Designed miniproteins, single chains. Designs and how they scored, part 39

Each design is a single chain, and the fold is of that chain. pLDDT is the mean over its residues in the fold that is shown.

## One batch from the design tools (miniprotein)

Design m1329
Fold by ESMFold2-Fast:
Structure m1329 (fold): chain A 57 residues (1-57)
Amino acid sequence: HMKEEYKKLLNERLELAGLSDAAKQRELDYFDSLPEVDERDLEALKRVVAAARGEPL
């Protein structure tokens, strides 16, 4: 389920970015308003999260 996997990774990204609870909730609410997520979006987010963790690309 791409949308579920994306939302989980987005949550992790927002936490790693040190956003406030209010800013994090805004991002999640905006994402929930979107109709779909494709494989390209998921891959892009995976790379962003890996980079935020300090993993080399």
Scores: mean pLDDT 73

Design m1330
Fold by ESMFold2-Fast:
Structure m1330 (fold): chain A 72 residues (1-72)
Amino acid sequence: SNLSFRVHYYGATNKIVVYVKKDGRSVRITADATPKGVAQIEDTLRSLGFPQSAIDQVRQTIANLKAGVVRL
């Protein structure tokens, strides 16, 4: 499957938006930038059949954005 994702963090509202493109279809997931909200994003991605490696990558991207670090 062709898989890509993009993550936006909105610090003022403490929201995360994850855009996922899989098999020519785009899905948007919105959650709070809290541990519970991140867990909801992970559970949603798992329910959509995403591999754990992709879920881990999304989680790391969220952590990096919240920390204000440049992703390498």
Scores: mean pLDDT 78

Design m1331
Fold by ESMFold2-Fast:
Structure m1331 (fold): chain A 79 residues (1-79)
Amino acid sequence: SAAEEAEIAAIRRAAEVAIESEDEVVQLIAIDEIERIARESEDPRVKEVAIKELERVAKESKNPKVRARARKAIERLKK
């Protein structure tokens, strides 16, 4: 449970960075971090949270490159 909570907290923090950062490189790294945490986790709940947060990034980001990277990450995590 503690490991799951830490992974979920990290995903949520990375999603905030992906939406709110003024630096495109930092935003793209944050998306890659969400995907990495989800891929490395054995807990399906962590993957579900990552997909939901990536969907939020794809919806709320004003940067087309950030939205596209989030959508590609979602596709990879669903397979």
Scores: mean pLDDT 87

Design m1332
Fold by ESMFold2-Fast:
Structure m1332 (fold): chain A 77 residues (1-77)
Amino acid sequence: RGDFLVAATARVVMERYSEADGVKVANAVREALDKGEPLDEETLARILQKTLGVSPDEARELAREALRRADELIAQA
């Protein structure tokens, strides 16, 4: 189910910033999954903040939206 979170996070970032930034965050989220990090809202927000250089508040908003979209995809599976 990490694939849904990677896809949802990349999509949210691509919609608000750029395709290149979306690819960059997809790679960062996949690396965190490979390391066994718990991809909760707080951890995802930290990844987004470091990867995009956005404010902590923006990173938290992006993380929340990505998790919401991922949960919708999981609920349909």
Scores: mean pLDDT 80

Design m1333
Fold by ESMFold2-Fast:
Structure m1333 (fold): chain A 57 residues (1-57)
Amino acid sequence: SAREEAIKKAIEILKSTNDGGAAVQVIRDYLESQGLSPEKQRELLAEAIDEVLAAVK
């Protein structure tokens, strides 16, 4: 899915560059493309960040 691809790309960026800002931006770009409300984008961003951090432990 597009969500899975966004998370995978964020994990790859974080592992290769250690740039958390760049990793977060990939997920933000994906969520903004979905036309979600700012509140929903914030909630889903937090969930996706938790998934990325769990994958790099």
Scores: mean pLDDT 82

Design m1334
Fold by ESMFold2-Fast:
Structure m1334 (fold): chain A 92 residues (1-92)
Amino acid sequence: MTREQLELEAEAALVIMHAALVKRYVERNKDKIDPETYEKILKLVDEAIDLANKALEGVRRGEITPEEARRLIEQAKKLIDEAVKLLDKALS
């Protein structure tokens, strides 16, 4: 449990950091991105941060199962992947 908890906390924290960096990059390039695409990317990133924070806090408090934490982390990663793909297309 202790090692699994540490690994889940670390993974959730890295996902939060990745999402935050994507958000900063998107905000800095707002003038180069269509407003609708900009809003879609921000919603995906914000949702990813919310899911990853829920996983991080839930694991720390023992309020969620390791399986639920992994599910939330994987959903957050997929949202970040979608945000990055939209960003790449917008800046091409």
Scores: mean pLDDT 86

Design m1335
Fold by ESMFold2-Fast:
Structure m1335 (fold): chain A 133 residues (1-133)
Amino acid sequence: SMAEKQQLLQEALRLTQEAIDLLGRAYDLVTDAAKLLSSDPSAKPLAQKQVEEAQRLLAEAVDLLSRAARLLREVGPEAEEALRLTEEALGLALSAISLASKDPTNLTKVAELARKALELAQEAARKIEELLS
């Protein structure tokens, strides 16, 4: 029913908005770590702690986006674009986690992946809001 689809969309929006907050915080932590290292290479231990916190936030965002994607699949064809954007954001967040773990010297690229994931999650949220209007 339309009421059941609206409940799924509202929950997917809530999860996506929570993921947006976490992605934004992770992006800020990685960009701050990159700036810190460019100004003072001896600040590496502090930068590493910021990256570790960002990885935790990215992992939480991945879980939220995965749950949102599941709900959007249950909504059906009308949510297909929101689902695609959510899955792309999920993939980029996973790539950011992987790169941060394997190559912690490439913080600029980790930040770029987190920023792209954030932008796609924001676009997904807008598409979900359109479906609720």
Scores: mean pLDDT 91

Design m1336
Fold by ESMFold2-Fast:
Structure m1336 (fold): chain A 95 residues (1-95)
Amino acid sequence: SVLEKIKALIDKAIYERDVGGNPLAAANIVLDAYELLKKERPDLVSPETDELYQKAKELMAELEKNPDDKEIYEKFVKATNELIERLKKIVDEAL
């Protein structure tokens, strides 16, 4: 199912964050996972989750313009980590 595919992406993001030591890889994977969820299961997308995704995308654009800015980096990693936890809960509850 699409939810099992999204779960696999979330598990991969968690692995990259917690084992791989690569929070930017985790961030990119969770953004892809959210875009797949929004496309295939829009019924599971809340305004609050979408606002978190939009914030993460804005921070990503800011970080692309200022790649050495530690504050933007920290905010981006925090927002994408919150999105990982939110998507994990959504998928676990829907499976």
Scores: mean pLDDT 89

Design m1337
Fold by ESMFold2-Fast:
Structure m1337 (fold): chain A 91 residues (1-91)
Amino acid sequence: MIEEIRRLGKQLLEALRAGDAERAERLADQLVQKAMEALEIPEYREETLELLEELLEQLRALAAESTGQTRMVAQRAIGQLEALILLGKKQ
């Protein structure tokens, strides 16, 4: 679970840096799904939140340097991660 979230986050950042908006969108959707699953498991919640917060800061930096579809995908991912972090902290 946690290792899969780390892998998906790394792959998402790599896809965004490469300007591959389609791949980045698919990876972001997979990451969000896995993060939601992990946040429902008390044992993984804290580590998942820490990983999402780290990834969020990296996504914000990349979004600032990105343009077009890549920037839109990064901004969408930022919004999704912010919502997940807020939801996870309430549980």
Scores: mean pLDDT 85

Design m1338
Fold by ESMFold2-Fast:
Order: C-alpha cells, then sequence, then structure tokens
Structure m1338 (fold): chain A 80 residues (1-80)
C-alpha cells in the first residue's frame, strides 16, 4: 500500500541519516587521534557532505536529522 511504502521510505531515511552521522563521527574520531586541532574541520566537512546526500535522496528533514544526531553523538563523546 502507499502507506506502507511511505513508512518504509521514512524508515530508510532514518537509517541512512544514522549511518551518515556515525560515519561523520568516525571520521572526526580518526582525525582527532592524528591532529585534534583539525578534527573539527574535517568532521564538519564530512558531515555536511553526507547530510547533503541524505537531504537530496530523502528530503531536508532527514538531512537535518543526520546533522542533529552527529552533533549529539559528538557532544556525548566529548563529555565522556
Amino acid sequence: SSAEQAAAQEQQARLEAGSAAGAALKTYLDAYKKDPEKAEEIGRKEMERRAAEVARRYGEAAGQFARDLAEALLKQFLES
């Protein structure tokens, strides 16, 4: 049904946004181990690139969710 297709698309959008956020965090952490001062710039560029791709495929709300999730994960890491 159209409702099932819409629900499946929303679920896929959330999974892709989560994947994008996790990949951006990994890029940040890998960069942080080498040069903490450059890690934020490198991580932000990767996040923006991935979030833009999510937004292109699944809409702006999904791209924004990817950014918000990446920021939340980074904050949790820095506060731990």
Scores: mean pLDDT 83

Design m1339
Fold by ESMFold2-Fast:
Structure m1339 (fold): chain A 84 residues (1-84)
Amino acid sequence: MLNGDYEAELKRLQEELEKDPNNITALIRLADLYVEQGKYDEALELYIKAYNLDPTNGFVRARILELIRRHPELKEKFKELSKK
């Protein structure tokens, strides 16, 4: 069981993004943690940032689609933030 593991991983990912704000892997992992914590709005923004940095990344696309399927209220926000 991951008692307190969330805070440690959150801190590591924040440090990674402080050094490289465009680290797609760190953006995806941080967004995944926000999903686990119910922070779907923040998670979507991070996934979309990763998507805009590399639109060919099937991993981030799958995460965005899954998040919207589970939380349809985010569909409008995704449409706005994913504009070219």
Scores: mean pLDDT 78

Design m1340
Fold by ESMFold2-Fast:
Parts: structure tokens; sequence; C-alpha cells
Structure m1340 (fold): chain A 87 residues (1-87)
């Protein structure tokens, strides 16, 4: 359904935007890498919670919710590795 797809796409785009902002912050001041990573992790945990709640509503929404959850985890790992490389 378009609603479920739009919700999942919105969550994924929010996560991507947060990850990009975190990386830019790390590039501007690498000493704040841990703080930038913590901020991103907070945003991604909220996205994961919303995706899980959406998936629990019905089987039809489960696959879209799982996709959003997987992307959130991938973005968290990506920024963590980026921050580690800049230290």
Amino acid sequence: MKGAELAAETLIKMGQAAADMAKKGIDMDPSEAEQREAFLNTVLKNIEGMAKALGEQSEEYREEAEKALREAKKLADEVKNYAKAKK
C-alpha cells in the first residue's frame, strides 16, 4: 500500500539526512565525532521504534518496516566506521 511505502521511505530518508549531517559535523570538527555519533544513534533508535510499531500493525506493513529497520542499522554502522576513520 502507498501509505506503508511512503512511511518507510520517509523514515529511511530521515535516517540518511541525519547520517549526512553527522558526517559533515565530524568533518568540521573531528573531536566532536563521539557527540555527533551519539546524536545520530538517538535519531536512528527513534526510527527503529517507529518502524517496529508500524510492522506490528499488520503483516502487510511488516516487510516495509523491516526494510526501514535494516537501513537504520546500516546507517548507524556506516557513521560509526566513518567517525573511527577520522580519529
Scores: mean pLDDT 75

Design m1341
Fold by ESMFold2-Fast:
Structure m1341 (fold): chain A 58 residues (1-58)
Amino acid sequence: MDVNKQFDYEKIAKEMKELFSKGTEEDLKRARELKINYEVELASQASKDYKVGEAEQP
């Protein structure tokens, strides 16, 4: 990545798919970790950058 501005979701998804395709215990475990991190990152990114919502404002 040259821009480094956007999270490489496509690349992560492709990597996960490759790992799932192999079907090895270690590959599956890594794919699972990537999937979890990917989803958490996506949710966190959306919430923090776009939808701030309610913050600590009493």
Scores: mean pLDDT 65

Design m1342
Fold by ESMFold2-Fast:
Structure m1342 (fold): chain A 63 residues (1-63)
Amino acid sequence: TSAVAEALKSWGSDGKTASPGQVGSAAVDLGFSERDAVRAIIEVGIEGGETATLEQAAEAIAS
């Protein structure tokens, strides 16, 4: 989970904030379940002080 959080942060779109979709996609690509990906998104605390909600992250991953 910790390694996933760091990797997801690096894959941000603009280096400051990553959309829930981008973060979720990266986590799934790393071999984690959708639920685990959603947890990683929340734990990362997207740069800029924004934290994705569980529902937003889940919906983005489902896409």
Scores: mean pLDDT 56

Design m1343
Fold by ESMFold2-Fast:
Structure m1343 (fold): chain A 105 residues (1-105)
Amino acid sequence: SYIELLKEAVEEIEKLFQALRDGDIPAAEEHIKRLEELSKEIAKYDPQTAKDVKALIDAARELLAYMKETGKLPADDHPALQAFRDAAARVWIRYLIEKEIEKQK
């Protein structure tokens, strides 16, 4: 179902950020790959939310490149971290909205 796809996407986003924070590059790459698969499935229900997941993947790939060069995440004000957080917030808000709609049916 769409809500199960959104729940999995939110859980994968949390795991991805944890992997990035821990410097676990292989784990981060696995979570990015799973989010790419989820974005294709989400696109069947909501193309806009799929674009938000893709924006998060793009930001995560920039963060991963930075980590490969520097060994750590950039500062909180770095554009890639801001883009990641903004995209994550949009996906999370969509999940919360869909979850509330489901409860009212």
Scores: mean pLDDT 87

Design m1344
Fold by ESMFold2-Fast:
Structure m1344 (fold): chain A 90 residues (1-90)
Amino acid sequence: AKEIIEELKRVYDEISKAKTKEEILQHIDRAKELVEKLKEVYPAEASRLLEALDNFKKIIEKMDDETAQKLAKAFSQAVKRELDFIEKKL
């Protein structure tokens, strides 16, 4: 579980650094794969993260690259705080 959280933090860091909408969407899909694995240990937290990722993906698909970058950075910072909290339980 700890290794999955560390990799998920890396993927959210990549989301915050992405320059195009396509890159952001690719990283969101990767984050969803990792969160599905996290569901085996933290089902409630993983379910909330999956819903947030699905909603965020729908928003990003409607945006231009510049707006998508701003939203991706804010989203990544918020999720990192939740991941830090989950990691403290390990």
Scores: mean pLDDT 80

Design m1345
Fold by ESMFold2-Fast:
Structure m1345 (fold): chain A 77 residues (1-77)
Amino acid sequence: EEEEKRKFGQKYREELLREGLRLTLEQLRKAVEEGKVEEVREELRALAEELGREDDLRALEEGADPLEVIDRLLEWI
């Protein structure tokens, strides 16, 4: 039971992190549609940097569409 509890905790944390990231990306997608493009670009840059996604960081620096970056991150999850 204690072993099962530890394994459950680890899987639960991984699932929560993945689900939290997905919800964040969906919220950012909605914000782009509402015209908050600059705020979304800054948040995506910070997120890509934290996740070590150098290609996504470079794309954002080169003026890529934030929706394209969001779609790639959602596919990566």
Scores: mean pLDDT 76

Design m1346
Fold by ESMFold2-Fast:
Structure m1346 (fold): chain A 65 residues (1-65)
Amino acid sequence: MSQEELKELFLEVPGVGPVLATQLAHAISNDRLSTVTVGELTKIPGVGRERAERIVEFLRRRFGP
């Protein structure tokens, strides 16, 4: 996926706004969308455990386990 497609994808997650969607698109490569962990996401400034868990669940449902 392109950078723009990744931003659009992350904007579909409840509670993720344009700024965070852009940060997630930069931090997560295409090949890691199904494998990224809660612990990896909590390293991103502004991402707490609850938000990280929500993002991981969304990605697993979208791209498989």
Scores: mean pLDDT 78

Design m1347
Fold by ESMFold2-Fast:
Structure m1347 (fold): chain A 76 residues (1-76)
Amino acid sequence: SDTTVEKILDSLAEVIPAITDEVKEAFLRSLSTAEELIRTLQRIFNGKDIDEIAEKLGIPKSTLEKIRDEVDRLSR
C-alpha cells in the first residue's frame, strides 16, 4: 500500500465515519498515488462524478454520498 494514501485516509476516517476500513481498502485498491486520491476526494466532496467513482472503486453510490454529506456538515 502507498503509505501516504493510507495516512490521508486514516486522518479523514477520524472525522468522516463513513470512511470505514472497507472504504479505505477500496480506495487503496484503485488509487496508487496521493494526487489520484486528492483528485478523487475533491470530486466526491463537490458531488461530481459520484456514479462513475462508485463504479470504479466498487463501493455503493450511497456511501460516497454519505461521505459528501458528512464533509458538508463539518464545513458548516
Scores: mean pLDDT 82

Design m1348
Fold by ESMFold2-Fast:
Structure m1348 (fold): chain A 96 residues (1-96)
Amino acid sequence: MLERIRELQRRVEAGEEVELEEVERLFEEILEEYNPPEELRETLEKAIELALKGEDGEKIMELLEPFAEKYRDNPKLSEAILATAALAGIILAQKR
């Protein structure tokens, strides 16, 4: 998953316009691959929603920080949070 996120980030940095549908599909794949518990899943969905609305990245990180701490010793769920944060950053980069 992280490799696919990095490739998408490289495309955006190169000035390519990435369609919203591709971002939404990649987020669905994150949820399927990492299968987070309901509370975390709702928070990850909220982070993407805030990014799509153009909310400040700091606000999105504040939302994710408690869960990053909670799942610090869970590599799979920590990677889900990291992948979602990176995807939110890609969305925001296209809005700004």
Scores: mean pLDDT 81

Design m1349
Fold by ESMFold2-Fast:
Parts: structure tokens; C-alpha cells; sequence
Structure m1349 (fold): chain A 84 residues (1-84)
């Protein structure tokens, strides 16, 4: 499912399917790493109370904003977040 080398588009599609997000929410995530972060925190509020996970999510959001593929470390952090 989540794997290194995933593009921002692939990640956004994965998150949208995982949480049953609307097309409008998917568009917001494509336009903004901040929207991606906000949506994930809304679905997994524990992130806001875990400094390491919050920092990791901010790094992933920045990478998505820059159009960069996910690294092994990004995938590990996202798996931890999604298992909350």
C-alpha cells in the first residue's frame, strides 16, 4: 500500500480512499500541504499531541508541496500515523 517512491498524487489518492474523502477535499490536498496535514490531524487527533509524529507530518506535507516522492522515512511515519 504505502511504499517509498510514491508521488504526491499517489499519496493524496491513497489518503482520500482510506478516509472516504470527497473530490473537493482531494483537490484541497493537491493544492496545499497544509490542507493534507489538517485533514490527517482531523482524522487522527493524536498527531497533535505527539511532537515526533507532528514534525514528521509537517515534513511529509512540505515534500508533497514540493512535488517530491516519499522516502522510506516518510512511509514509516505515515504508517505510524495511519495505525493510530
Amino acid sequence: ELKPGMTPEELIDYIAEKFGLTEKERELMRGSGGALASILIAKKPEIAHDPELLQALIRVARKVQEGKPLTEEDVEALKKILSL
Scores: mean pLDDT 82

Design m1350
Fold by ESMFold2-Fast:
Structure m1350 (fold): chain A 97 residues (1-97)
Amino acid sequence: NEEIEREAIERAEEEFPELAELIREFREAVEAGDIERAREIWEEIKKRFGEEAIREFYRAAARHALELLAEREGLAEEERARLLAEFDAEFAAVLAR
């Protein structure tokens, strides 16, 4: 659902507003084919936030999307907590490989 995806990204942007602005500029540069500008923005992201920053941003967005889906489906707090814990465990397992 595009509405949930948009809201999830907006929530991640609220957590990381300066990083979100740079990620947006990076995407615009890539979409425009401006490789030099994209490299400049990527180096700025690494310098200010670290190499894992984009991954952490999209992890936060995915977690917010899962939370919004659980809320939309009317799941109880215990079920939401279980889903989020399962997501966190699976994400950690993937990164450990």
Scores: mean pLDDT 77

Design m1351
Fold by ESMFold2-Fast:
Structure m1351 (fold): chain A 89 residues (1-89)
Amino acid sequence: MKVIGISTRVVSQTGTLATVQSVASADTEDVQILWRSLDSGETVEVPVQHSGNNSLSLLQAPAGETVQDTVQDRTTGEVLATRTITLQP
C-alpha cells in the first residue's frame, strides 16, 4: 500500500461529549476509518467523507474515553495507520 498521512485530534467538546476528527491522505480513495474505544473495546465504523486525496471521519464520544483511530484499505483490510487519543473531560 502507498504512503498515508494521518491526523487525529479533538475538534470540539460540548458538555459530556467530544468530537474527534480523523483525516487521512493516501493515493487511494478506498479508505476505511474505524474507531475503537479502549475503555469498552467497542469498534464503530463511521462514514468517511472524501475530498480529493483526503478522507475525513468525525466521531462523537463521551469525554474521558480513550479511542483508537485505525485507517485501513477497504478492499484488503490492510492497516495503513493507527493513532490513539484520550478525550479529556
Scores: mean pLDDT 75

Design m1352
Fold by ESMFold2-Fast:
Structure m1352 (fold): chain A 66 residues (1-66)
Amino acid sequence: AVAALARRLVELSGLSRARATRIAREVVELVKQGRGQEAVELLVRETGLDEDTANRLLALAALHLL
């Protein structure tokens, strides 16, 4: 989950691998807690990606289960 999401964040936003991994870990933890809306808000805030792209990344995090 974390590794796949971090890789996609690097591809889409140009973030460093270290920063993408940190964001991915927090997003995955929020998804585990059922806090999907907060995960989307975090992605938008940290990456500057639009809400639609953030929702697709959330789906990727959920699909790549733990």
Scores: mean pLDDT 78

Design m1353
Fold by ESMFold2-Fast:
Structure m1353 (fold): chain A 95 residues (1-95)
Amino acid sequence: SEKQELLAQAKAALEALKEDAAAIKALLDSQDYVSQELLDAIRRGLEAARAMLDQMEAKAEALGSQETLAIVAQGRAILDDLSAYVAKVEAENEK
């Protein structure tokens, strides 16, 4: 069903987001200096991910998928954590 397909997509997206967030943090930690271009690119990726979660939330509301809404909330928390981490790295660059 469309509801089950959305839930499966949401679960896959959440796992991918967890892996991507860990990889981005590891990449940032491996750099003595992180370029503003890289920081800006990561922030654009975060905004795109938030937009995807907004679309998923709208579909979940239309289908009455509480499980998908819970996954979207988890995704938003990961993006908020990663956004704060990026801001910390930018502050540590002290341009």
Scores: mean pLDDT 88

Design m1354
Fold by ESMFold2-Fast:
Structure m1354 (fold): chain A 83 residues (1-83)
Amino acid sequence: SSADQLAAFAAEVEALTREFAARTGGKRLDDAELAELVARLAALRRRYPEVSDEDFLAQVDTFAAVFGLSRAERARIHAELLA
């Protein structure tokens, strides 16, 4: 179900958040780390086809808030993930 996929997707985003936080000490992501994040989120999008774009982007924004990503950085990530 879409609810089951959303729960699984949210758990994977939480695990990804913990992984990157451990690697960076909660600091701002560099360009290489940001590129890796986008690639991994794109892979998650393909694995969870029942998750709506709106729910997917909401989970991405939750991650972005942890790392203090700016509005412009979030907009770029959204555009790349929706392409």
Scores: mean pLDDT 79

Design m1355
Fold by ESMFold2-Fast:
Structure m1355 (fold): chain A 96 residues (1-96)
Amino acid sequence: MLTLEQIKEAVIRAAKDVSPELGKILEEKLKNAKSYSEIIRALQEALDEAGVTPLESTRVAITFLFDYIAAEMGELTPEELYETVKGAIERALKAA
């Protein structure tokens, strides 16, 4: 059962570890995010600015939606969220 702050920290860390530039864009966009929906939007906007296609940014968003469901069920840790999001971002950037 993750707090919104733990989710933001895991997602920002994942993005920064894949691309420091993407991480900075995402960190700025996430400052005012107050819900999972706003985090998903910020992530898609950051990926779009990084040159990711709409299809690949949507795949990252879907991955994050499954993570949200798992967190609601109490089945997701911050480290699992970090690893899943990091992998999704890496695949999206390689497809660009």
Scores: mean pLDDT 80

Design m1356
Fold by ESMFold2-Fast:
Structure m1356 (fold): chain A 80 residues (1-80)
Amino acid sequence: MQNQMNQVVNDGVSQGQSLGLSDGDVDGVRSAGQLSVDLALQGHSPTQIQQKANDIGSSMSSQAQSLINQTTQDIIQIMS
């Protein structure tokens, strides 16, 4: 599970780089993804995980927000 969730974060970061996102937005995707993994492993609810990830994305580009949301949902799906 943890290795699969870490791969989802790495895939999100790679997609952000391929989309030409800023270094700050790419770091935001990584941070939100890593936080989502940590919270999922600690047994937090999907709603709590999504809220915390969205808080990181709130000041970022629309593309970064979309990618954070996709990455977070993929992590939640692995835990289901």
Scores: mean pLDDT 84

Design m1357
Fold by ESMFold2-Fast:
Structure m1357 (fold): chain A 90 residues (1-90)
Amino acid sequence: SSAQYAQIRAQLTAILQAADTDGDGTISRQDFIDAVVQTGQRFGVDVTQARIIAIRLYNKYRGADGNIPNSVLDDIVDDAARQFMAILQQ
């Protein structure tokens, strides 16, 4: 549903923003993967599937320094929410 999609996006945005604890505009690989997996599990996505999604998103969006830049946060949140919704609608 559109409501569930919005809830997933809001939760993932909040967790990813909290993962940037130093306000430096980047999120480490471990904090990013943990945040995506935690969000997926909260909404009923299997941990193995959530981890696969997290790793693929990390590899797609990471900067040259190996961190996720805050500048791509909205794109990551949309991509992750769409992938989680595809699983949850089965």
Scores: mean pLDDT 84

Design m1358
Fold by ESMFold2-Fast:
Structure m1358 (fold): chain A 75 residues (1-75)
Amino acid sequence: MTPEQELERMAAAYLKVKQPSLSKDQVIEIARATTERVLTMTEDQQAEIRASLEQMHKSHPEEFKKAEEEWLAYE
């Protein structure tokens, strides 16, 4: 799995925790757009975002696992 795919899955899990009313398609679209935007940021900004997402993953491991399973089911 690429670092970009890992970041996308973490972003998706974060969105599910923060906005559970979002549909699966909306979560995917927003997570991908967010990941693409993060990749255009400075290295320092990317590190801060990665650290925040890692903290979220440690706090919500079940949501992260569900997001990963959902991504693997799309193709």
Scores: mean pLDDT 70

Design m1359
Fold by ESMFold2-Fast:
Structure m1359 (fold): chain A 101 residues (1-101)
Amino acid sequence: MPELEELIEKIKEAAENGDIEKAKELLKKLGEELSKIPDTAEAISLAGEVRRVVLAPIAEQARENPEKREELEELRKKLEEITEELQDYVHDVHLARKKAK
């Protein structure tokens, strides 16, 4: 889905720039798109992949700037929390859909 790929790239850019508010806003929009996927396993798998893609640039920045490791670890924890919220949201929406059928 080209729209989904574009959204993931924007989330990655926001994460790399330390813009937590922007990353959170984009992750909320991504959660809405993932909730529309009929296959629950596919939606959950994609949410997990987004968490990995968002966290990878922070690990790279920590390797490149070891003096900023502590600052980047704080950023990583915040990004991990909001990506866990995304995974929980997608899971909850798909559970609700199964009960509503």
Scores: mean pLDDT 74

Design m1360
Fold by ESMFold2-Fast:
Structure m1360 (fold): chain A 71 residues (1-71)
Amino acid sequence: LTPLEKAILDYLVKLGANKTVTPEEIAEKLGVSRSTVTRALDRLVEKGLVIKEVDEDGKTRYRLNVDAVAK
């Protein structure tokens, strides 16, 4: 994992399992661009550590895959 990927996972762990967050919220929290966060999130989804979903408003949201990161 890159330092940014670790920071994102730490943030999601602190939010709790089944809490969803937008790339914009993570970008604001970590002080990086939305595009940088989205790239890191896509890598985490590829690794099975994060789950990508789209809400009723068409917003892309992400949540921790607790089964993969709780080990």
Scores: mean pLDDT 78

Design m1361
Fold by ESMFold2-Fast:
Structure m1361 (fold): chain A 75 residues (1-75)
Amino acid sequence: KTYLEIDELIEKARQALEAGNVDEAISYLVEAIKLAEKSGDLNGVVIVTSAALYLADQLPPEEAARLREAVRKAI
């Protein structure tokens, strides 16, 4: 249930980044973190955080910093 929803949100975030929509990608990743937290899924929180940091590494420094900060605040 929660695991599949988290995977879908991560894929949507990746697609948003491919389209150049960093703010939309951040929105999906924050939603995935909050969904995992609400469900008590600590592994889900780790998975989303790891994916977000990996995606941030593919971005320019200022956009990477924005994504990392948004994820940090969502946790």
Scores: mean pLDDT 81

Design m1362
Fold by ESMFold2-Fast:
Structure m1362 (fold): chain A 82 residues (1-82)
Amino acid sequence: SEIEKMQEEAVEIAKKLGEEAGITEGMSEVMQYQVKVSYLILKGADDKEIEKEVEKGAKLAGLSQEDVDKLKAKLLEVKRKL
C-alpha cells in the first residue's frame, strides 16, 4: 500500500513537473507515459531507459523536441528526489 501511494505521488509530481516544463495542455497520452516513467523511477531504472520512454510517449502526443527535453530533465529530477 505504501508503494502504491508512492507511485500515485510520483505520477502527481511528474504531471506537475511536465506542466512547469511548458506542457500546460492536459494530454491523456502524455499522462499515460508519465505513469510508465514514474513506475520505472520507482523500480530504479537507468536514466537512459527513463529518457527513452519519455521521448517515445511525448513524441506520440505531439510535443516539440524542446518540450520533450524539458520533460526528460524534470522527470530525472523526480528520480533523484525519490
Scores: mean pLDDT 68

